Designed miniproteins, single chains, continued (4). Designs and how they scored, part 1

All scores and structures are predictions.

Each design is a single chain, and the fold is of that chain. pLDDT is the mean over its residues in the fold that is shown.

## One batch from the design tools (miniprotein)

Design m12001
Fold by ESMFold2-Fast:
Structure m12001 (fold): chain A 79 residues (1-79)
Amino acid sequence: SVEEKAKRILALLASQGIPLDKTVAEAARMVAAALPEDADDAQIRLAAESLAEVYRENPKASAEELAEGALRRFRERME
């Protein structure tokens, strides 16, 4: 489910020291919703790593900006 994917992304972000504020939580939900329904652990991990990278580059970005940046990097790495 989207909720379970979002929880997994948030757990991975927390393990990398990313603060789990409302903006990051919303970005993680947006990323989870855009992932394939059958996304495996490797794809979820790559999405979380992409989101962490975008957050570190601009920690004041909106949830939409974080999610869009993360998904762009994720898709580029999958292609």
Scores: mean pLDDT 85

Design m12002
Fold by ESMFold2-Fast:
Structure m12002 (fold): chain A 99 residues (1-99)
Amino acid sequence: SDQQVNATKELGDKALKYADDTIAYLDEVEKILEGDPEMKKQVQDERDNILKAKKAFEDAMKKVTAETVDEANNKAADLIGASESGRNLADELLKKYKS
């Protein structure tokens, strides 16, 4: 329904902001990992995963209709999950390296 499409757009706007905030946070954390190339790579991989999920969601939203809204919702959930994973890694690394 049009109401479901509008709800997905509102959820998507929040998911996109959360993803952008998480990418900025990961970029900050990467700067403290100059002495840990393996962890730096993990931060980069999480960042790339969020960017990939963000692009997939944006592409789905360009084509969103009442018939395809479930796919767009699934891509929004993927983006939220990727962002949560990245944020959890960033939080753990800041506790370890800034404590």
Scores: mean pLDDT 86

Design m12003
Fold by ESMFold2-Fast:
Structure m12003 (fold): chain A 68 residues (1-68)
Amino acid sequence: MSLEELIEKAREAVENDDFDKLVETLKQILAQLPSLTPEERDRVLREIARIGKKVQEKGKLTELNKAL
């Protein structure tokens, strides 16, 4: 699964309130970070920050941080 597909899955999981799928998908994204270029890493971190903002709006940010 490509990094773009993982980011899309994470966004879908947030929209669908699928917390378990979100955690699993974010773990897969985080596992790929060390193999990315600095530019790709910055882009991915920005997308993760947007996802985190949505999770925070749903009151699940602390739960997400504990699960990761």
Scores: mean pLDDT 80

Design m12004
Fold by ESMFold2-Fast:
Structure m12004 (fold): chain A 82 residues (1-82)
Amino acid sequence: GPTLFEQLLAAKSPEEVYELAKQILEQTKSYPAELQVGLALEMYRALVAAGKEALAREPLLRAVEDVHGKEVAERFRERIEA
């Protein structure tokens, strides 16, 4: 069957993006913060490339904050805005 990442790229709603991103990010809790930010940015860029930009920013920011905390979420926000 499709991976969680492939399911994320097929997501049709902000809620689906949030739930799938949260599941992927939960597997990375032991990673250094730089890699956590990097993975979140990779997910964002992949969703944008799939034509899902409107579904990506806010659900991913919320998932990152809920799983990795505010500091990692803020670093991710800064990388999107660059």
Scores: mean pLDDT 87

Design m12005
Fold by ESMFold2-Fast:
Structure m12005 (fold): chain A 60 residues (1-60)
Amino acid sequence: MEEIERIIEEAKKDGYEVTVKDPEAISARTVRALYENAKIFNEKKITITPNLQPQTPEPP
């Protein structure tokens, strides 16, 4: 689980707010995807959950 902690640390270092609801069930792949998306969307909040679908407020 070092990968998850490393990604979270990088996000926090960049000034992001990271919330982990269920750290035991989360995967590094999910954390990476959330971090990459946060960078793309210029979001300062990252919520990490095992069942979280990326909520895009934008319609298709």
Scores: mean pLDDT 64

Design m12006
Fold by ESMFold2-Fast:
Structure m12006 (fold): chain A 82 residues (1-82)
Amino acid sequence: AERLREEAIEVLEEYAKKLTGKIKQAAILFIEALKNAETEEGVKSGLEQAIKGFKELVEKEKDEKNKKLAEELVKKLEELLK
């Protein structure tokens, strides 16, 4: 649980520095949600919700650079759930 939480927060913080707009705001909100998750189930659920949320935001994103960064973030978060 702690390893998954720490790695997920680290990845989200790395990408949040590069992201802009609504996707950046979403990354910040998911970081706070993961910090507040007290259970392993909560951490896993938070990550699954983050992946789904970023996939939806990617479909609506008009800035190509922001979209590519969000797609990379999704891939890294999905790898953490393996």
Scores: mean pLDDT 83

Design m12007
Fold by ESMFold2-Fast:
Structure m12007 (fold): chain A 101 residues (1-101)
Amino acid sequence: EAAKIAYEGGKLAREGGVLASKSDNKEGMLKGIAGAIAGTGGEYIGSRAKTPEQAYQGGLSAYSGGDSAIEGGELSKNEEAKKLGKEGYKLGYLGAKLGAA
């Protein structure tokens, strides 16, 4: 369950980061790229996690990716990127918390 939540969080953070990365704002684009990379990491780790420690790492990556996608969405004025980033951030936090338990 923790691994699946980290996977879903990473996927949403990646999608938000990709949208923000298409920004004409340089800072928003860079935050979007960071969100896409970290979100992809959470998605990959979550999809392959076999231990609580791996689910925790996937959740942390999704959490970080979501945070960057939120910032990228704010800077790019892209509400969809911000929304996806927020959901990735929340699921990443939950996945990490459950993996750490």
Scores: mean pLDDT 87

Design m12008
Fold by ESMFold2-Fast:
Structure m12008 (fold): chain A 78 residues (1-78)
Amino acid sequence: SEEFDEEVEAALAIIEAAITMNYFKKNPDKVTEEDLKHAEEVAKRLRELAERSTNPQVRKALEDAAKDLEKLIEELKK
C-alpha cells in the first residue's frame, strides 16, 4: 500500500539522518561544505515527509530527527 511505502520512506530518511549525525559527531574536523549541504537536503526531506505523514508517531520521529540534524548543522557551520 502507499501508506506502507511512505512508512518505509520515512524509516530510511530517519536512518540516513542518524548515520549523518553520527558521522558529524565522530568526525567534526572532516565535515566538508558538501557534507553540510547534503545534511541540509536530508533535513528538508525529513520535514517534507513529516508534513505529509498521517501517523502521529512517524510524524514526531521525522520532526525530532529533522530538529536534531538542523541543530547539529547550525553548530558545525563556520
Scores: mean pLDDT 86

Design m12009
Fold by ESMFold2-Fast:
Structure m12009 (fold): chain A 62 residues (1-62)
Amino acid sequence: SAEEAYAKGLGLLEMGRASAADPARAVALYEAAIREFERAGKGDSPEYREARALLAEARKKL
């Protein structure tokens, strides 16, 4: 469901933040969070924008 996808996206975003010292892991988690937010119809949400910004920063460290 959209609600389950949104909850999963939030969890993945938090795991990504916790993995900031491992950029490759953080990238994978932020990409997964973005996909779940899109499945939830949350592509215009603050959390989606935050996940995309964090993904861009993590990619700079690869």
Scores: mean pLDDT 88

Design m12010
Fold by ESMFold2-Fast:
Structure m12010 (fold): chain A 93 residues (1-93)
Amino acid sequence: MAERQAVLDEIIEEARAQLQQYIKEQQLDPAQVAQLERQFAAQVEAFRHLVDYLGLSPEQIRALVNGEGLDLTDAQKAELRPWLDALRARVAA
């Protein structure tokens, strides 16, 4: 439990740092910044719910972020597929 929460918090903090760096580099308008921050908050909430719903281990959470294969059931993979595809598209280059 504690290890899983620590891994989640680490990933979320790193993702937020990357978002803030992107905002700074692109010199986005305040309205664009507010929209991105709202989208990020919604994605974080959805990610936490998915991790809890599936009962993912710390290793599985790290594997998901790194685009590695997971020892998941076909049903779990089907539920995660749209999110994993979006994550891989952002990380894979």
Scores: mean pLDDT 68

Design m12011
Fold by ESMFold2-Fast:
Structure m12011 (fold): chain A 79 residues (1-79)
Amino acid sequence: SAELERLGEEARAALESTAPERLEELRIEQMARLMRLAGFPEELVDRLREALLARRLEEAERIARELEPLLEARRREIE
């Protein structure tokens, strides 16, 4: 919880200080760090990050679908 809050503040500070064309790259990197911290499989997170940075939307969508059951399981644990 505190670690996720800290990473959120870091992301906000980076967004405020970075040119718009880098904002999506920073958001993708921050998303990957948050997902690893939340216990998602590192291999899937890394592949999603790489696909998004390369703008391979079909690949990113496929990987996101693989992560969806894990997202639902995590959501049920915190509900």
Scores: mean pLDDT 73

Design m12012
Fold by ESMFold2-Fast:
Structure m12012 (fold): chain A 75 residues (1-75)
Amino acid sequence: SLEEEARKYAAEFVNLAADAGLPSSVLREFVEAVRGTPEEGAKRVREILEKYRDQLTPEGIEAAEKVIEALEKLA
């Protein structure tokens, strides 16, 4: 399902973002965005991605983009 796909890529992103040194507060915000309403979740995930893009690996960026894609399809 799209919900399972969003959760899978969200888990991948959280692990990669933690390894990249993103603050625990940001990781918590990301998880809450994915668990919330899909429309608002997609916006919040995009904001996090834009703010921390330079700290993330290509794999981390791709995981976040896959989360946004799944949430936008659920909205």
Scores: mean pLDDT 85

Design m12013
Fold by ESMFold2-Fast:
Structure m12013 (fold): chain A 93 residues (1-93)
Amino acid sequence: MELPTVPADATEEDLREIAERLGVSYEELKARFDAITSPEAAEAAVRELLRRLHPDAEKKTVNGVPVYSPELGEAGSLLAAAFEAYRRLKAKR
């Protein structure tokens, strides 16, 4: 399956697809985004959603050196883009 793109003029359908891919409901995603009132809150919300997406995510370490997971970075970027698209959608009303 191809990664969903988040266009600048994203619709509710686009956001629903992203939420489903992230393993959360669109209603949960909206509630989290609506609760964001500061940049610090946005970072915290993204981090919490990523924990839910990867509940069994174990740090792969080799001799104490952590190995980055590119999937975690991609999920974080996708979630941040979805938040920006949601803000634009609400402003568009």
Scores: mean pLDDT 60

Design m12014
Fold by ESMFold2-Fast:
Structure m12014 (fold): chain A 86 residues (1-86)
Amino acid sequence: MGVEEYKKEIRELLAKLGIEVSDEEIEKLINMLSEEEIESLINALKTSVEIGTEPEEVRTTLELLLENKGEKALEHAKKRVEEVLS
């Protein structure tokens, strides 16, 4: 999948969750993350949309992704999704 396709999908998922993020912030996320990490994030966001995760929780996860080079924040995001699915 291309960068433009990932960018659009992430934007659509965030919009469904009620979160507004700039194009620059989405591009920064994609640049920080590997393709595997981007796919994991998209899957986590899709799950969050399906189960109705609170916007504040999703926003916190995104802020951690932007702040902490993606790796540690992505693990936090995975854990949060797993906790909600349990």
Scores: mean pLDDT 70

Design m12015
Fold by ESMFold2-Fast:
Structure m12015 (fold): chain A 95 residues (1-95)
Amino acid sequence: GSEEALEKAERALELLERAVEAAREAGASPEVVLELEVLLGMARISLGIGKLINDGEFAAEQVAKQARRAAELAREAGFPEAARLAEEAARIAEE
């Protein structure tokens, strides 16, 4: 139900946060880090909205969307660990 979707969105967000940290620790440029932080921020806002309106499915869908975008950006920028974590975040949110 909506509560289970919300829990998945929260777990996915934690992995997306780790993905941004992994990129930063691996020496990603300030521009790449900023782009990843914007996607993380959008995911956090969507989770907050989902909680307020009691729509976990909305939260999970939006977190998955931002996580997939983060994975693509990390992969293109050459940060495989960050891409892997972001892909795992998307997978959890989509389950």
Scores: mean pLDDT 88

Design m12016
Fold by ESMFold2-Fast:
Structure m12016 (fold): chain A 75 residues (1-75)
Amino acid sequence: AEAAAGARGQAVVDLRNLELSEEEKKIYEEYLKKIDGTPGSVGLAIREILERFKDRPDVAKALALKVAFDYAKRG
């Protein structure tokens, strides 16, 4: 299964494993709302996530990777 193939733990990100606070989840959802299906909006959201969570680079990278993964499947 494709989901099981991501056993590296770094390539497949589960938001439950990141222990996001309610505020962090709302910020993430705000960036998702800015994604309108264009490659530009996806790239902008990734950049904003990396900048917003720069104090926690592991979380920033994980969220950016998840956005890229989830939205790349639609193109």
Scores: mean pLDDT 67

Design m12017
Fold by ESMFold2-Fast:
Structure m12017 (fold): chain A 91 residues (1-91)
Amino acid sequence: GSKEAAEKAEKYGKKATEAAKAGDVETAKKYLSLALDYAWKAKTDEDKEKAGKAIDEGSEALLRASTSEGVKAAREAAEKLREIGDELDEE
């Protein structure tokens, strides 16, 4: 029922948070998707609040982990652009 859905959303939300903190973005996405699927089955305000909190915490952890990956990709792209510049201007 609604309570079991909220409990599963919380369980998978916590697993998403743990995976994100470990840097496993793909596993975090998988668990966050499962948490969202169960959250949709929560019907009471209390169950929705519990599921929502777990999803918010998992989403924040995933955003932090994904931002770290994005920063790395941007840094690598910037280094490649500098390499191209050096090839054009260096004697």
Scores: mean pLDDT 76

Design m12018
Fold by ESMFold2-Fast:
Structure m12018 (fold): chain A 89 residues (1-89)
Amino acid sequence: PEDLLEKAEKYYKEGKYNEAVFYYQLVIRLDPNSENAARAYDLLGQIYYEAGHKKKAAEYFETAADIYRNHVGDEEKAEEMRKKAEEAK
């Protein structure tokens, strides 16, 4: 999951958003409630927000917040994701 996340980040930095989305979705599928999955949802939210899909971006940020709060136990990151979801609306 970590190495797939790095690959997704590399594609994101190169502007290859379709490839980045593919690898972020693989991270989520392999371990859907992990910290890596929460980060993948955060980056998916950013990609969709930049593409103009604000509602879907908010949904991704809300899912990341849920994972950070209820599965990882990171309340600070959960709150940051919730703020991103609010700003994406």
Scores: mean pLDDT 86

Design m12019
Fold by ESMFold2-Fast:
Structure m12019 (fold): chain A 68 residues (1-68)
Amino acid sequence: RPIWTKEQIDEVAAKLAQLTPEERRALLKELGFSDTQVEVLLKLPPREVAYAIMLSKNLTPEELLAKL
């Protein structure tokens, strides 16, 4: 399971912050989060969402950024 650097978390958070709520919802569903998890994550700051993706999904920052 990849552990992202502080710089990688910040880059992902910055890209997440540029998305609309609808785009962020679509991304989180595509990543395999449940509807309940998506509603919780949409209320969190982008940086906390980036941490949640890192901890719960087996994705590199590069793989996630390619979806953004």
Scores: mean pLDDT 83

Design m12020
Fold by ESMFold2-Fast:
Structure m12020 (fold): chain A 117 residues (1-117)
Amino acid sequence: VEELIREAERALGAGRYEEAFLAAARAAAEAGSRLVLTITGPDGPLDPAAQEALDRLLELLRRAEELGALEYRLEGVSASVTAADIDRVTGLIANALAAAARRGEPRAELEIELVPA
């Protein structure tokens, strides 16, 4: 668990949000921790870079759910967001997963709004 938390923290510091997320999700799963996540975010057309970032985030959420580390709900709002906004949110979720794992919390909750920078 601690090695995966360190891996997640190193990846976060380097801006490697996908690697950080996956390491943090594994750490949470091994610790028996589950993050309950609500994301309020874009329910409209995005530019291609933002759409690609969102697709990556959705795949990461699915993988974390398969590990038992995450339960998530998506709530759509009309908002324009950038790829950088989505990457920032990916990092916030990774940090929350790593924090839950470090504390050994059986359940943690996080609400995130995808808002323009």
Scores: mean pLDDT 80

Design m12021
Fold by ESMFold2-Fast:
Structure m12021 (fold): chain A 70 residues (1-70)
Amino acid sequence: SIIDKVVALVKSGQITTPAQARKVQGVGKVSALVLAHIAEKHGGDASGLNFEELSKSLPQSALDILRALA
């Protein structure tokens, strides 16, 4: 998924800032995909991101990038 791609780039050190993440192909869909994933898992509320749930599977650096894109 595009989320996994962004997370992999953050973990490898290729992305260290939100500005770099915005240049990844498909990044304009990252917030929409994160919101869709949260809506699917949490009953259709796409108005916000549940970062506490995401923090169980993603490192803080990846959460910071996704938060800046949302």
Scores: mean pLDDT 57

Design m12022
Fold by ESMFold2-Fast:
Structure m12022 (fold): chain A 85 residues (1-85)
Amino acid sequence: SEEERRRARLEKLIETLKEALQLYPDDFDVVKAGIRAFVRYLREHVSDEELDRGLEEILKLVQELSTISPEEAKALIDEYRAELA
């Protein structure tokens, strides 16, 4: 189904982000680019309800795998969310 295809693409994007964060945990530009691409994908392909869950999942991944501070990660997500509102 289209819903299953969207979920599969989202899972691949999450895995790609995880790999990028693990390989370049201190590269702020890679972290920013990954978050931005993910937020844009979610906005285009999922409902607003699903967007909230996706953004929370990104925040957790960045906090776990990146050297960026939790406050900076949250600020970036909130900023991109506001831009897309």
Scores: mean pLDDT 69

Design m12023
Fold by ESMFold2-Fast:
Structure m12023 (fold): chain A 110 residues (1-110)
Amino acid sequence: MVTFKVPEKSSTYNGKGNRQQSAVNDVLLVALSTGKEMQELAREYGLAMANGDTAKAREYLKKLVELLVKEGIITEEGAKSLINALNNEGVEGEVIFKKELELVPADALG
């Protein structure tokens, strides 16, 4: 289980500040270990963030989280909490992982 809080005065998804939320990073790590479709969404999220397109990055992250629910990796309730936190600053949420986090080798990202 991963817990997170969205600060009222800063949102990493709006390009404010240099930090990613730990819950988002954990979701990306799980996605990269799960399969090609999730790896592609994680890559597109990274590209959108690199281009400063935070709206597009949020869309890809939302799709990624929805696939993690479909694959039974996280709970639907946890996914909704994370998506709500992306849209509303100051929201607390929990993401419950049904599978343990697994690290993917860096070469698997190519």
Scores: mean pLDDT 58

Design m12024
Fold by ESMFold2-Fast:
Structure m12024 (fold): chain A 102 residues (1-102)
Amino acid sequence: SERDRMLEVVEELLARPLAGPLADLPSPADFPLFYSLIPDPVSLSQIREDIRSGRITTFEELLAALDRMLANYRTFLPPNSPLLLAAEALYAEARARLAARA
């Protein structure tokens, strides 16, 4: 099913070593500026749960959620930071995998 394919892609992204820091939202106590600057924060783990719950039902909705996650990090992190480069690499991989299955 499309749901199973989307879950497969997100689970593969979460399994990547680069995904560790991107799996969950940062602690508000450690990163208060993240929550003051980002209106709708989203993590890879939240995206996975949104697919499981049926909040994300299409490849278009999944790509939109991943794009929002990347946009959050682009707003918060300086350009060329290792974490931002990791987020961009994972996003590019997700787009390629979903395009191949569309």
Scores: mean pLDDT 76

Design m12025
Fold by ESMFold2-Fast:
Structure m12025 (fold): chain A 82 residues (1-82)
Amino acid sequence: APPLTEAEVKLALIDMMIGIEKVAAKNSKDPKVAELEQKTIDELEKLRRRAEEAFANGDWEKVDEIYEEAVKLFKERNKEIE
């Protein structure tokens, strides 16, 4: 099997971010935190779909751009819940 491409790793990392937010949302007892987590999930899932389309087209530069958007979103939402 070929090694994972950088683009495949980036897609997997977006999936990991979504998974973390889903676990957090399911276990949250604060409705304000749960609402923010659900909004983050919805936005990350939209980015994941765009990244998958770019990956299917071999557009690795676009995968990189979308991954950077996902990382920024995940970091910004994490800061808001501190």
Scores: mean pLDDT 79

Design m12026
Fold by ESMFold2-Fast:
Structure m12026 (fold): chain A 81 residues (1-81)
Amino acid sequence: METPEEFLELEKRFAELYAKVKSLAEVQAVMHLEAAEAALLNGDLEAARRHLAEAEKLLPQVTNPELHALYEEVRARLEAA
């Protein structure tokens, strides 16, 4: 279920990730992972899968290990849903 507190924490986490990324591919990966997490909080599994798939396409261009770890975390939660 969607809560304002969960969305505020998500926004803060992703604002910090955006500050760390140095390439367009990493910015796009962060954007899609944020959208996937927001979709999971809303119970929109279709949107979550779509955004996760777009993030996966960008991973070979991503050097930040935090983004790879976040992708695996979101994927595991989606597979468990």
Scores: mean pLDDT 80

Design m12027
Fold by ESMFold2-Fast:
Structure m12027 (fold): chain A 64 residues (1-64)
Amino acid sequence: SIKDYIQKALQAAGEGRLEESEKYVDEAKKLNPKAGDYARQAVEAARAGNTDEASLFAYKAASE
């Protein structure tokens, strides 16, 4: 599901597995482009250390 891909993308990014993270974002985008765009923003925010923004974008992605 889209929610599974978002969770896997964020977990992979947090563990430094950036290639896998990008793969999961792309899979979410194939199922729902809007969810994928939010998932990408969540991953970028998490990588930048912006935890509040990462949580907000992850919520938006999962809500699509």
Scores: mean pLDDT 83

Design m12028
Fold by ESMFold2-Fast:
Structure m12028 (fold): chain A 122 residues (1-122)
Amino acid sequence: SREERVELLAEAFLLLRDLTVRDVIGDDPRVKDEDLDTPIVEFLLRQFELLLENNGKGTPESAIINAITFQSIVDAVEAKDPELGEKFRELVIEFLTAPEEERPELTELFIEGLRRALERAA
């Protein structure tokens, strides 16, 4: 169900609550220096909100939300919880391979998961 998918995303992102952007993806030149030491979950929420504002289409800011960056995020989740990481990987692949028409709904799903994780981390 949609709620089960939001909960899975929230649990996965909560595992990353103590990690910065740098901790997960390293010194990526596409990320501003000021954002590298930002908590990864807060950074991802901002990226997904920008993506949603553009009707699920990539912006220069959301260009960081790609297969390589998501591989690092999935690997970080799998390192802490392999079973949850596998399920999270499936949702990430669905997002990355989704038709443009389905991207706004999936983007909202990720935003809800990220917001729920941040609320639990607070």
Scores: mean pLDDT 82

Design m12029
Fold by ESMFold2-Fast:
Structure m12029 (fold): chain A 80 residues (1-80)
Amino acid sequence: SQRLKERQELTREIGRILRVIGDEETVYLGIKTGNEKMIREGAEALGLDVDEILKLVKEGKYDEVRKKVEEARRKKLEEI
């Protein structure tokens, strides 16, 4: 009983972690494919300023985008 509950909680935590990683990957995939909707959706899910991220992408400041996305991902993972 207790071991099953512990496994279920671990599975839920893994699911939360995978969602955060998926949100980060959605931003990068959106940049790589030129899909602005994916960039918006991933950035919003990470709690980033969508308009700021889109501006940086349009300006070709990919290193700044990566830094902001990685900082947001780390913050989200620390909350789990």
Scores: mean pLDDT 87

Design m12030
Fold by ESMFold2-Fast:
Structure m12030 (fold): chain A 94 residues (1-94)
Amino acid sequence: MTAEQEQKRREFLQGVLAELRRALTTRDVDASKAKMEALVERLLKEGALTEEQAQQLLQEIDAVADLLRKASEAERQRLLAEIDALLARQQALE
């Protein structure tokens, strides 16, 4: 892949990870879901995503939101640690 395409993918993933981290720390899954859905809609409108990719991401966001609502405190802490590790890895690549 080109460096430009890799950068756009990293920016998108970083945004999604930040919203997931917010959901885990604030426990406001609805607000984070709405922001992630708005991001997908914006990228679709800008032509950065195909309709198929947007549909798939919206379905994954729904599944993740449902998982986060049902997650135990221990599972939320584990997921937060994994997200923090991924965000730290992205920062190291910048």
Scores: mean pLDDT 73

Design m12031
Fold by ESMFold2-Fast:
Structure m12031 (fold): chain A 69 residues (1-69)
Amino acid sequence: LRERVAEAEERMRREYEERRPEGLSLEEVRRLTVEAFAEAFGISREQAERVIRGEDPELRERLARLYEE
């Protein structure tokens, strides 16, 4: 799991660096964050969005346990 998180972070960082001269809107940063989170934990983009917004505490707790293992 930690390797998947690191890989997703690296991918997001690469995309951010590639688009750095163009600038990223707040909406684009949010989209990249949701996509990276979904990919890292193997969940849907919709599930990632709910977890990030604090709307799914059970899923958030489940993902936290997976990260600790």
Scores: mean pLDDT 70

Design m12032
Fold by ESMFold2-Fast:
Order: sequence, then structure tokens, then C-alpha cells
Structure m12032 (fold): chain A 108 residues (1-108)
Amino acid sequence: KKLKELEEKAKKHIELAREYIEKALEEGDEKALEKAKEHLRKALELVKEILKERIKTEEEREEAIAALRKVLAKKEEALAKAKSEVEKKIIETLAELYEELLAFLEEL
């Protein structure tokens, strides 16, 4: 199925983003942070396509929205516990991507 191909591609971009996040945190490498953001953005677009295919009912859509809101509710706590500016930027980037995904789901 096309869906499995999208899932595998999204997983690869998430794995690459994780590697660049680790490098950014260890080395303070702003270029690694930018590469992480690129891969996270590509993963987000793939996740949108996956959700468009998987969500067939209003109930499924509401469950997905509730899950994202629960994750976003942890943003302030995560920012308060961040040990570096790079870590804060990573948390802010993830929150922005989740907010964009939430807006996408609300328009489905």
C-alpha cells in the first residue's frame, strides 16, 4: 500500500532528525539544528498524508486532535526544564510543527 511507503519515509526522516538533534545538543551546532528542522518538516508533510488516509470518521479526528493537544500542553514545562538555548529551540520547533499538524486536523 502507498500508506506503508509514506510511513517508512516518515520514519526515515524522523530518524535523521533525531541524529541531527543529538548532534546539535552535543556540539551546539546550529547547522545540525537547521538540518533537524528540514527533516522534521518533511516528516510532518508525510504524517499529514498518512492521517488524511487513516482518519475516516469524526471520532478518529477528535481523538487525534486530543492527543496533539495533550502533547502541546507539555510545551511550557519542557521549556522550563531545558538546559540550553539549542534544547529550547528544538522544543519550540517541535511545538510549532505540532501546532501546524493540529490546524491541519481541525480542517479535515
Scores: mean pLDDT 85

Design m12033
Fold by ESMFold2-Fast:
Structure m12033 (fold): chain A 98 residues (1-98)
Amino acid sequence: LSEHDKLVMELELRRGALRHTLQQLSQQASPETQQQLQELMDKLDALVRRATKSSTAEIRKVLKILQEAEGRLAEAIRAKDFQRVLQILQETIAKIEE
């Protein structure tokens, strides 16, 4: 595999893992929070998928943003702090859109 192919695979793997984790978390949330999580997950998923069609530099940027978000999300998920999870997802989306 080329370096580019390896980065695309890593990004797709992280996208899938994040969606799975957030879907599991959403089952413990209120209906309004579930709706907000689903909307943010769908938006993040679309942005990540768009990044896989971009340059190697763009993919590396998105991977770094997701890696930083994963640490913060893990803490918020352990605390069951749904508002913090929503905030982290919104901030992550904003950073990718830059």
Scores: mean pLDDT 86

Design m12034
Fold by ESMFold2-Fast:
Structure m12034 (fold): chain A 85 residues (1-85)
Amino acid sequence: MKYKVKYTADVSGVKVDGAAIALPTGESVPMAYDAATGSLVGEAVYETKEKAEEAAAAKVLPVAIVSGGEVTLKQMPVEATIEEL
């Protein structure tokens, strides 16, 4: 079975053109802006529950944000949830 980790990062309603989480594993998780909540949302899939729990344990992650033609890397609080697939 596989496990999905869903990440949410609050950008306080500031519109962004694009974003991605940089995970400690070297993976990049694309994020989409949700205008209804003012948050960035991204998903990653892991082969084991242990890997998914490890990925979901981080409370602050570096997020690359594209806004106004500039790319910035910001340490952001993230919420993570795990779903069994």
Scores: mean pLDDT 77

